# Designed miniproteins, single chains, continued (3), part 106

Each design is a single chain, and the fold is of that chain. pLDDT is the mean over its residues in the fold that is shown.

## One batch from the design tools (miniprotein)

Design m11674
Fold by ESMFold2-Fast:
Structure m11674 (fold): chain A 69 residues (1-69)
Amino acid sequence: MEEDIEIDYWLALARMAATVGGVKLTDRMEQLIREVARQKKYDAINEAILELIKGNVEKAEKILEEALE
């Protein structure tokens, strides 16, 4: 249950980062962030957030997908 709060926190940060970058989070991106956060791979989420701030959605998605290997 604490895990769900933590996942929602990272998802909220990613949504804010996407807004700053002028891009929209897709349902797929939100799903990837939830799965990466569930695995506690926060370094990958941080890297994806930085790419979202830069407006690089495709690169952010790839970082999250590679983290789920």
Scores: mean pLDDT 81

Design m11675
Fold by ESMFold2-Fast:
Structure m11675 (fold): chain A 94 residues (1-94)
Amino acid sequence: SMDEIKEKLRKLLLEIGRKTDPSVKTELEAIRVGIEIVRKLPLSKQQELAKRLGIKSVSELNKLLDEIEQEVDEEERKRLAEKLGVEDVPVPSG
């Protein structure tokens, strides 16, 4: 399923992020680094990655990266809301 593919992609992004920037302090931050690295890959390497994960196209790969980025943003927002003792707090994007 696409959800299983997205989970595999998220795990790979985490690994790429941690290996590329070992200074990243959180799993979410590492996933963001992984997304940036994959987006910067040559088209041929993005195509190879898509094939390895069972993703139909580079367009679909980029859609999944956008979806994972949205999920990471929401997780960071929720984490901040929990620390502040409030729900639905606006999180500054840096």
Scores: mean pLDDT 82

Design m11676
Fold by ESMFold2-Fast:
Parts: sequence; structure tokens; C-alpha cells
Structure m11676 (fold): chain A 85 residues (1-85)
Amino acid sequence: GELEELARKVALEAAKAHAKYNGLEINENTIEGAEEGGDSVVELYENGEKEEAISSVKSGKLVLEVTGGPKEGIEAAEKLIEMIE
């Protein structure tokens, strides 16, 4: 759906911002493989309840923990990308 597409884009941009901030390179194939490989590239945790739409990148992969609904999770991830610059 649209939210999943946005989450995928945000995860990729977050990874690029993270790499730029830390002077690292990321393997975009790893991020895409994670999305396709069965691990959710995004997960959402709201008020202690698990939902969807949180970015996750590690080893070149940044894990984001946010609070709020799906929209708030996406917004938090987007804000992180802006702040890393």
C-alpha cells in the first residue's frame, strides 16, 4: 500500500543519511534484501503496542524506535533523516 511504499523510501533515505552522517557506505541491496527477505524493514511501536511502519537498518542498518501511530512513526523517521544532515 501507500504507507508501505513510503516506509520503504524512508528506510532507504534514513540509511543514506546515517551513512553520510557517520562517513559510512551502505549496501542498498542488503536493505532491499531485508525488505524482501521476510524481516520487516519497518515496524511500529505505539504506547507499548506493536504496529507497523518503523524503519530498520543495521550493519549499514539503522534501527529507529518511535512512539505513536503509523503516521507519527513515519514523521519521526523523516525528522531523523533531516536532523542527521
Scores: mean pLDDT 45

Design m11677
Fold by ESMFold2-Fast:
Structure m11677 (fold): chain A 73 residues (1-73)
Amino acid sequence: AALTQEEIDFLRQAAQALGFRGDLPNPTLVGLVRLALPNNAYSAEAVAKMQSALRSKGLFVPEAHLEAIFRKL
């Protein structure tokens, strides 16, 4: 499924908080986020990692919203 612009923006901000560049092309950004996930799959650890990264940027994203994004990866 295609990521929405809002979902891409969340992934970009999370990637920046994890030390990746924010100016990466969308396919590269998605690939790096997938590599950061345990076993390259959705898990509670992946969701917690993304929530923590987003909170470091002053953003609160509910777990269900992050789960919806991960289902598209």
Scores: mean pLDDT 68

Design m11678
Fold by ESMFold2-Fast:
Structure m11678 (fold): chain A 68 residues (1-68)
Amino acid sequence: GEEERRKGGEEFLEKLKERLAAGDIATAQGGVDALRASLENAKELGDEVSAKVLEETLEEAEKLLASV
């Protein structure tokens, strides 16, 4: 459900922070690109719940990537 997807998003963001702290910007960027692709797929399928959670996670991920 939404709760489990939000938990997955939190774990993704935590790992993203670790990658950025280690200077692995290329892998971090790849992760963000994959997340963006997942969001586009959710929108194409009309999965509004998944799209909302993915969009929120992507916004936070992009802010973290921009902070380095």
Scores: mean pLDDT 81

Design m11679
Fold by ESMFold2-Fast:
Structure m11679 (fold): chain A 72 residues (1-72)
Amino acid sequence: MHKELAEEAKKLEKELATAVQNRDVEELERIAKRSRELARKAKEAGDEELYQRFERLARTAETAAAVIRREE
């Protein structure tokens, strides 16, 4: 369980870096939504470190998307 969540976090972190580089707002919004869902699962599993990791990932993706949209 924790291993699967940790692997998903690594995947989303790589996807986030790519989406930021490509200025892909739609992908950043998808990453934010997925990270929020996985944060809930980590919290339910009692994994505070993974919960905080997914929460940070979601906030970073949301902030990046908002910044890019404001530059439009």
Scores: mean pLDDT 84

Design m11680
Fold by ESMFold2-Fast:
Structure m11680 (fold): chain A 99 residues (1-99)
Amino acid sequence: MGEEAAKKAEEYAKRAEEYAKKGDARGAAEYASLAASYAGKAAESGDAEQAEKAAKYAIEGGKKAFEAAKKQGDGVSASAAGVSMAGAEASAMIAKRKA
């Protein structure tokens, strides 16, 4: 369970980066949210190593989405990306506590 969730978090985080580079702040924020969701699933799996990897990917994807949204003046996408980053950071803390 944790390995598959971590792989999905990585895939969606990379999509968030791709969309951020293209200037699609909304798309980047949506993929960052998906990455954070899978980081949460990885944290719940009890596999601390996979959960930590998933959280790191989701945090990076969220940062790229947030930066893109700020550059575009898209406050809604910036807020969504910020929430996704906070969720991923919480998942990282849960993973570390279960280790």
Scores: mean pLDDT 82

Design m11681
Fold by ESMFold2-Fast:
Structure m11681 (fold): chain A 77 residues (1-77)
Amino acid sequence: SMELRRRIEELLEELRRLLERFLSPEEAERTVEGIRRMIESGEMSEEKALRSLEGVIARLRQGDAVTARVALAEYTE
């Protein structure tokens, strides 16, 4: 739905800001763009993306720098 896609984009923006606390701006942007590409290609459903983003964001808010590095590795080349 358009509303679900809007929520995902809001979470991607929050994810980028949180990742920039642990990664370079370039690495943060590449991570977010990687997730966006997986959603656009159908490799990741919108529902799975929502759950994954909420989980990653929750860990980053707790200061888990390892989660930032894992996300970078998982969602980039």
Scores: mean pLDDT 86

Design m11682
Fold by ESMFold2-Fast:
Structure m11682 (fold): chain A 89 residues (1-89)
Amino acid sequence: SEAEELIAELEALKEKAEKEGDEQLVRLLDDLIGLIKMVEEGKVSKEEALQAVAVAKAQVEKLDMSEELKEEFLALLDKIEKYIEEYYS
């Protein structure tokens, strides 16, 4: 499913973040994996899910990470936002 694909992409970034020693990024990625699971379980509203993505985007801007990793993460957040929009449509 699309949710399983997004979780797999988040897990791949989490492995990269762990290798770089970025505990804050690891935690943020875990939170996003949890968010997708809560969307699939019907535990959050569309507005709550979109707010969580917006907060994650703001946090990414404040994290010390490579430009390449930041660009990849922001692109993935855009994919998650689109997934949420389509899921609740």
Scores: mean pLDDT 84

Design m11683
Fold by ESMFold2-Fast:
Structure m11683 (fold): chain A 75 residues (1-75)
Amino acid sequence: SAADVAAALRPLIGQPVSEAIARAEALGATVAAQRGVTPESVVTGVFPAGDDLVVITTTAPDGTQGYVAFRVPAD
């Protein structure tokens, strides 16, 4: 569920975005959209958005704010 994916991603706040993507994909989620994300971006927040979507917010080293939206499969 989106809540389970969000719970698994919350400990990664302060970690590289690559770790959050790897964990989400290991749980069966897929990247649906992303903006303002670089390989060096750090996770700043994790938010379930309904039943099938989890959004993480990110900050790049230059201060650029970004996000990754993950689609969670229906169970």
Scores: mean pLDDT 84

Design m11684
Fold by ESMFold2-Fast:
Structure m11684 (fold): chain A 87 residues (1-87)
Amino acid sequence: SAAEKLLEEMKKYAEETLERMRELLEKGDIEEAKKLAEEALKKLDLAIELLTAGIAKSGLSDEVLRELQELKERFKAEAEALIAAAE
């Protein structure tokens, strides 16, 4: 479904962003890692907003919205922990 596809795409994006953050932090590039985290959070927020909006909601379930909200919270916590450990 369109809902499941969006969720899987966002999960993959979050995982790829965390891996790239790890690479940058290993190099001491803390500012670029912070920028990637901010961009990813903004993209996750946009996805959540689109699901909440009427047009996107017609093809999506409340379960997918919940999973995207949980994905954002997990990503934020993990990204913040990675940055804190590098500083």
Scores: mean pLDDT 80

Design m11685
Fold by ESMFold2-Fast:
Structure m11685 (fold): chain A 113 residues (1-113)
Amino acid sequence: SLSKVQKAVINRIKKETELMIKEVRERGRALGLTDEQIEEAVKAIKEASKKIIDFVKNNDLTDREAFRKLIDEVAKELEQKLLELGFPEDVARTIAENFKAVVEKILDFALGK
């Protein structure tokens, strides 16, 4: 049922967010970023994930175009937030693009193609 789909999507977003946070911390250290820069990126990713989860909780997901538009908007907001925090443009873009790709993959898997 749709409620089961919503629950599955939320649970998968939560799981993938935790994996992304671990990868961002590992990659950030390897790239020579400070612990402060890494933790600010983690906060921004958590805020982005919360926005997607809140949408899933309040929508039946029947309008896949509306969901994909939200994913794009949230990814752009994440990129802008990282730029505001002083991240280089290429790093901010890569993090935001990875976030978008992960969420779109979850949507494709849960709702079919």
Scores: mean pLDDT 81

Design m11686
Fold by ESMFold2-Fast:
Structure m11686 (fold): chain A 74 residues (1-74)
Amino acid sequence: GLDNLRQGIRNLQNGDYETAVNNFTLAYQSFQNSNPALASSSYLGLSVALRRLGRDDDSQQYRDQAQQLIQQAR
């Protein structure tokens, strides 16, 4: 959950983008039905990591999904 989100952020800072994708995915799974704000943060992290890996289409998809989750959180 929250530890995966924190690890993902550290992985981004260290340039470990593939590991960041894995940690943000685990964070999203933990928050998807319980905390829309943290689920959104997890998808934003995924978007950043995927862009760094050159996966721009996937990055945009997760950014858009994160914005929808923020709107659901009000």
Scores: mean pLDDT 84

Design m11687
Fold by ESMFold2-Fast:
Structure m11687 (fold): chain A 86 residues (1-86)
Amino acid sequence: APVVSGVRVYPPTAAVGQPVHVTWNVSGPTPTKVEVLDENGNVLGTGGSENSLTVTLSTAGTYRLTVKATSSEGTGVSDPVTLTVT
């Protein structure tokens, strides 16, 4: 399964509707799908084999974001990173 690590969010504090960049590293098999998820498992952004996605949030709050990478050999999920939206 892919191993997702080094997740970063820029900026770590954003306004509602402001694009934020989520970046990560993957080791192991190349993913066929990547997803940025909130703490409830809601999908905030999707991609293929990318190491970064841009997400936009419509509701203010503190988010705990994870990155999920899916491959033919299984699925890997990162540790959460905190994003504050005001």
Scores: mean pLDDT 83

Design m11688
Fold by ESMFold2-Fast:
Structure m11688 (fold): chain A 84 residues (1-84)
Amino acid sequence: SMRQRLIQQADQLVEQARRLVEQGRRAEREGNLEEAARLYQQASDLYFEASLLYLQAGDRDRGLEAMDQGGEAYRQSIRLQSQI
């Protein structure tokens, strides 16, 4: 169904965003703050895209969860940018 396709696409974006967050954490531990900030910002963008797809599919709970994850990644990016 169209709803299932939207959910599958959103799930894929969430998984990609999770990998970018992990890469960002590694870059941060290595002291590469500019790279970490970039990775967290990319993760934030993917979480917000996933949120919109979940909401279009009528899945409000997963949409809000993805939005929260996106906001957290965005906050990490801004925090690191302030240290550069």
Scores: mean pLDDT 91

Design m11689
Fold by ESMFold2-Fast:
Structure m11689 (fold): chain A 81 residues (1-81)
Amino acid sequence: SARDRASALAFFRGAIAEAEEIEASSTNPEVIKLAREIKRLAEEAARRIEAGELSDEQLAETVRRLSELGRKIRELEEQEA
């Protein structure tokens, strides 16, 4: 539905903004690399949603990948604390 697409688009735009903040604030090259990958995947997903080309399966897979990358960033940050 249009509402579900709007929610998914907002989610990916939020992920892009958060990744940009992490990239700007982090001094860890591994964290910066992961943040850039999150941004790349979220930007691609947002473009595909706007084009009407993202399937439910592809959306679920992208969300899963973003969650895994975010978890890796948190684990690295915890090791430095």
Scores: mean pLDDT 84

Design m11690
Fold by ESMFold2-Fast:
Structure m11690 (fold): chain A 58 residues (1-58)
Amino acid sequence: SRADVEAELRRLQDRQAQAIQQTYADNPDLSDAQRQLLEDVAQGVLDIYGWVLEKELA
């Protein structure tokens, strides 16, 4: 269902946020450009995963 897709996307988004925060903690010298790239990559993964979930589970 769409609700299940949305719930799964929220779980992935939460995991990505935690991973990004951990990466920043482990790599404090990351430039703003590198941080933006990491967030852009995470968003791209979330978008693709959302498309896959909607196709397979919605």
Scores: mean pLDDT 82

Design m11691
Fold by ESMFold2-Fast:
Structure m11691 (fold): chain A 78 residues (1-78)
Amino acid sequence: GELERALAEARARAERLGLSPEATEVILEAVRALFDGDEAAIARAEARLLALATTPELQQAFSEVLGPVQAALAAALA
């Protein structure tokens, strides 16, 4: 389904950007939360990503992985 595709694409992007396994797992948690529409889970994932995104480079990398997922979800809901 669309969730499995989004998870696979997010994992591949995180790997290409050289993100740690820990950061990758938090990103995948965020993708699942976005597709579930679970506001509490989304907030927890965002807090964890902010804690990991201690540099501008990491902030940019997280945006590059999650941006396409958010755009795809918005398009699916339109």
Scores: mean pLDDT 76

Design m11692
Fold by ESMFold2-Fast:
Structure m11692 (fold): chain A 97 residues (1-97)
Amino acid sequence: PLQTMIDDIDELLKTTPNPELQKELEKIKKELEELLENLESLDEKELEEKLKEIYAKYYAVWLLYGPEEWQEEVRAVLSKSKESKELVEKAIKEIKE
């Protein structure tokens, strides 16, 4: 559920000392809150597309700024899905800009 992901990010923000990770997690949280606020105005396809983009950004943030163990787990998940890997690679480029 969307709210659970927001709550998980809030807990991560309380515990992580990495300022870059905090900054990017706060951006993702804001995008999730905006998606939740506009949920009734989105069709099922638009919701799926936006969720895929937000999840890709979340994985990208963990690959760039997360602890090594989480980076390895994310890489293992992405190795099984070409679509997810391509979306995450795009998100990494956008974050670095």
Scores: mean pLDDT 78

Design m11693
Fold by ESMFold2-Fast:
Structure m11693 (fold): chain A 102 residues (1-102)
Amino acid sequence: SAVEEIVGLVLRAIGYVLDGDYKGAIESLLEALELAIKNGEPVSFILRILDELKDVIEKSKDKEALEAALSRLREILKTTTDPEIIKAIEELIKLVEEKLKE
């Protein structure tokens, strides 16, 4: 099940956060986001993944992980037409860009 795979990735990300591995958490949540959009999961579910990703990004100081996240978020943005998801991804891109200027 696509939902089981996505939930597994979100749980893995939580495990990475508990270990202080924000790079692993970002990578796992980005994969969860890509799969959720590809499989047409509910907008509310996709927005929850984006909220988790935002929290992890706000806590991350790993510039390489943030640069990789910026590139992947820009590509993910091309895969959706939902205005709420687009807005959430654009706000997240702006957050990453602002962190990379520090």
Scores: mean pLDDT 89

Design m11694
Fold by ESMFold2-Fast:
Structure m11694 (fold): chain A 81 residues (1-81)
Amino acid sequence: SSSRRRRAASLYTAGAIHAIAGDIDRATALLREALGLMTPQELRDWSKTVSPEIGALLRRAADGADRDAVARELADILAKK
């Protein structure tokens, strides 16, 4: 669980870097994989450590929203800077 959270955090960081670089497709894939590794409670806990807009998306994923759609929205937000 703890190791999986660390792996998800690493994938999220990689996804954010690719989004900032303009590689939205790769960013989305990495963010989708990160979201897939997290339980609903882990996503809710993680939402507390990020910006409010990103935190809202992580809480939506925790509440059962489509993780593919959430990953795409995350990539778009992160690409803004």
Scores: mean pLDDT 84

Design m11695
Fold by ESMFold2-Fast:
Structure m11695 (fold): chain A 77 residues (1-77)
Amino acid sequence: SERQEQLQRVREAIRKALELYDAGRRDEAIELLKKAIEEETIPELRDALRLMLESIETDDASKYTAAQIVLVGAEIE
């Protein structure tokens, strides 16, 4: 389904952003997430991307946890 395809793309964007962040390439991770947010049309998935962006920008792991909860909710609905 279109929704499952978009969910997979969002998960891939988050994975790539985390790989960049772990490699010390924080600015590239931020730009990747900003672009993904602009391209995303499903509000729930856009919210997950925004939470992930906020987590990286503020070094706040609780926002990362919140993003993962949103993604799980989007998958089971």
Scores: mean pLDDT 83

Design m11696
Fold by ESMFold2-Fast:
Structure m11696 (fold): chain A 120 residues (1-120)
Amino acid sequence: SPREDLLAGVRRTVARFQAAGLITPEDAEEILRLAEQFTKEGLLKIIDKVIEKMKTLTPEQARALAEATLRFAMAYVELLKGEIPEELQKIYDEFLSRPNATKEEIIEFLKKVKEILEKL
């Protein structure tokens, strides 16, 4: 199913980030537990954990973690609503257009995504 395909993708990404040292085994277990719930509340908690983890990472590592989180959020909303809201797509496009964005600017993109998700 599209849901299982998405969750399989999340599992692969989480395993890759754990192997690369971007997240701990405990972070990986918690993120997968939240993702498998497939709820708005679970996704919001994943975004909060990612924001906190980004504070300790290099800008390049933080960007990689944020990009994966944004892709998961977009895919989740598309599966739930049948479409990606224009506001969410715009944030993702702006993120991709700014390869030199600071860690603080990337965190602000994730916070904007949280605001959109909270209204769904």
Scores: mean pLDDT 90

Design m11697
Fold by ESMFold2-Fast:
Structure m11697 (fold): chain A 72 residues (1-72)
Amino acid sequence: MKVRTVSIDAKGDVEKAREELEKIAKEAEENNEEAIVRVGVTESSLEEVKEIAKEIEEKYPNVKVEVGSLAE
C-alpha cells in the first residue's frame, strides 16, 4: 500500500487548507492509499483548521492530519 505524505503551509487561509485537505484525502481514498498530511497555520486559524482535520479524518479513515501553529 502506498503512503502519501504532504505538507501544506496555509497560514491564515482556512479555505485553501480545506480545499487541499479534501483533494488529498479524496485521492488517497479513491486509490486505497494511506495519507499523512501536515498543515501549518497561524494561531488565529488553528482551531478552525483542526476542526476541518477532524472532519476529514472521520470521513476518510486512511487519512491522518497533523495541524501545527506557525510560531516565530
Scores: mean pLDDT 77

Design m11698
Fold by ESMFold2-Fast:
Structure m11698 (fold): chain A 92 residues (1-92)
Amino acid sequence: MEEAEKLVAELDKKYPDGVKALEEVVGRDALLEMAAADPEATRTLVEMVSRQPEEKKAEYIPLAARDVGGAHEAGREAMERLRREAERSLRE
């Protein structure tokens, strides 16, 4: 868990907009669970989200999570939960 928090803090320094969008859409707990399950998938997800235009970051999260989850077996369940949380948040 401490390692997941350190990873998220490091990603927030490099990709603050991407981490902020993820925390706003899926919540910090879901992001930390993903970071604990698969640090590599988490880095890729944050990078992909950070590359999107500001107005599209939130909408892109479920798509990015699907793509990254498909490529990363170890984090697949955590990424699926993160994707469902993003879809739930965006419906409101």
Scores: mean pLDDT 79

Design m11699
Fold by ESMFold2-Fast:
Structure m11699 (fold): chain A 65 residues (1-65)
Amino acid sequence: MKEEIDKLIEEREKARKAGASPEELHQLDVKIRELRRQYLEEKAKKDPRYKPHLEEFDLMDDYIL
């Protein structure tokens, strides 16, 4: 999960440097947020200390998309 998130962040930076459109960058941002949410959900299952972070992230996802 973290490696996939890091890969998408790398792809976004590469696309930005290549002059990608705002739409293309937005699509990459959406994918990054989706994977980060899944990563936090997986962590919350193993460690309940991650539950508040997941709740905060869920609210942010609705408003920043």
Scores: mean pLDDT 69

Design m11700
Fold by ESMFold2-Fast:
Structure m11700 (fold): chain A 79 residues (1-79)
Amino acid sequence: KTLVINGEELAKALEGASEEEKKRAAETIVTRAKNEGATKILIETTEKDLPKLEPFIKILKEEAAKENIEVEVEVKEKV
């Protein structure tokens, strides 16, 4: 089962966020995935927003790995 996250909404929510705030957001997403029985977290984003999310995706992958949850990024815009 896959938990799907809107990367554009996530990028907006994380604008100006500190490292600690990003880590808390990542922990919240991983906890939600675990509670829903998801083995995978899919972040759907655009090519334009991907660079804005890269630091957060790194943190999310680290937190997800602790729970054996896979993180995948899907880019909707291929220019």
Scores: mean pLDDT 78

Design m11701
Fold by ESMFold2-Fast:
Structure m11701 (fold): chain A 88 residues (1-88)
Amino acid sequence: SEEERLREVIDRQLRELFEVIKEAKKEVDKDPNNEEVRKKAAERVRKAGREASERLRRAGVPESVARSFEDIGEQVAQALLEGKPIFG
């Protein structure tokens, strides 16, 4: 069904976004005092959230769900940039 297709798209995008977050955190954890590494990691996560949101919108996912992916990316990016703990 169309609903099952949308659920599958959401699930895939969520897994992909969390994998990017996990990889970004690992890079920061290798050199936690390096501001350049934190900025690069934050931008990668922010971009991933925006791209996931765009893909969800193109797939016909509701705007509220698509926006939540952008918001997750932005919140995690800000935490990485500020050296704050990430909850995932």
Scores: mean pLDDT 86

Design m11702
Fold by ESMFold2-Fast:
Structure m11702 (fold): chain A 61 residues (1-61)
Amino acid sequence: MYPAPTEEHLKQAREMSAEEVEALLREVLPEDVAAFYARVFRRNKAATVRLVAELLAGRAA
């Protein structure tokens, strides 16, 4: 069960660079998949901010 991201996690995700997102995603995803999502985040933050925020919430839990 993935916890719902908090406002803090959403703010953190919006402020993260693509490199920071790639590093975070590489903890749970294959390197090529993490790189793909980091590129999507760089181009369209709105599409990926929630995913990154959910990962941050999961790390805190």
Scores: mean pLDDT 73

Design m11703
Fold by ESMFold2-Fast:
Structure m11703 (fold): chain A 89 residues (1-89)
Amino acid sequence: MEGLKSEDEKERGEALRELEKIALEDLSKVEDDLLYAIEYSKSDEVRRRAALVLLRHGELSEKTRERLKELLKTEKDEDVKEILEEILK
């Protein structure tokens, strides 16, 4: 999703808000999108924001939780790691 990779905070906020709305109706589709952003985004801020969306929803599939455990092992940003650890508690 292009908006999540934007340097503009307003554009990122709008993209994340759209994902939050989709998550309320179909969490599985949003989980894949958010996992993609956390795994492949070069922006620490985008990865943090995507992780926060997952944290906010609380109820995640087992597939998503296992992927997040793998991502936690390779994540270099301490803030993103902290959010992922909180999700996995």
Scores: mean pLDDT 73

Design m11704
Fold by ESMFold2-Fast:
Structure m11704 (fold): chain A 65 residues (1-65)
Amino acid sequence: DRKKAIAVTALAIFAVGLGVEVEIEEVDGKTKFTLHNATKEQEEELREHAKWLSEKYGVEIEIVV
């Protein structure tokens, strides 16, 4: 799915730009981003960006700490 690939790639680039290490997994049609060493502020920013991308592209992205 091109929309899912675009949304996931955009979020991954955003996370790298923030200096956050992420693990990406596919579970039951959802994309799961596990955050490593994220501050509370970085987590909140990533959650907001994930929400916007999920709504824009119609994909499910879960953020886990």
Scores: mean pLDDT 84

Design m11705
Fold by ESMFold2-Fast:
Structure m11705 (fold): chain A 70 residues (1-70)
Amino acid sequence: SLDDAARALYEQNVEDLRRLAEEYPQYRERVEKILRDAEERLKAGVSTLDVALSLGAELSSLKVEILRKE
């Protein structure tokens, strides 16, 4: 179902963000803020799909920033 797919995408993006923070400790505080903001959005009733897509966009933005600084 779409809900199952949205949950899987959310969990994958959370895992990828946590892995990025392990590889690049200088981004740990930003990743922790992104994940806290995502949890608060879910509690506020924002759809899992919208939150999952937002996390994917944040992940992509961080990857681009890392590439530009290296």
Scores: mean pLDDT 89

Design m11706
Fold by ESMFold2-Fast:
Structure m11706 (fold): chain A 100 residues (1-100)
Amino acid sequence: STEEFAERAIEDLKTFTDIVIDMMKKLKVPKEVIEKVQEVADQGIKELEQAKRENASKEEILEIVNTTLKEMRKIVTEEVPEYAESLEEEIEKLIKKLEE
């Protein structure tokens, strides 16, 4: 169901965010940059929770995830370019998991 898909997207995005934040902390990324990534993730989760309440389509749920990932990618590319390749690997894993 789309509700089950939304719940999966929320949990998977939370897990993805925890991995990204933990890696940024290990790389000694400035707190301000880490907070920007967390804010993007929190907004994405909020939008996914709203989409779940509104019985949004799978396509709409995936659009929210993709928009959130695009914003995270922008921050990392500009502020932590050394993590960009590893971030892309984590993004690929998340998208593949959600498209199954």
Scores: mean pLDDT 88

Design m11707
Fold by ESMFold2-Fast:
Structure m11707 (fold): chain A 92 residues (1-92)
Amino acid sequence: MASPELLELWERLREIFREEGLSSEEAQLLLAVAYYRFFVAPEASFEEALAALLAAHPEAPVPSPEQLERLRRVFEEHEELLRELLRLLAEQ
């Protein structure tokens, strides 16, 4: 069972994703990029993390410029919440 803290952070991020108009696919990509950036390659930029993930999944659709800018903005504005959620997930 997920901890109450994890559920609260996930509910906050889900509301943010809804308000920003992210699709399920965009939200999943954002979480994957955030995880890579925070825990795999902390020195990588958002663009470098995204490029690495797309190279690992060549079948995945490349985000449009508008989608990329939206994902980057959400990442930058909510970096602390994303980091805390993923930290709690990694500890379970």
Scores: mean pLDDT 78

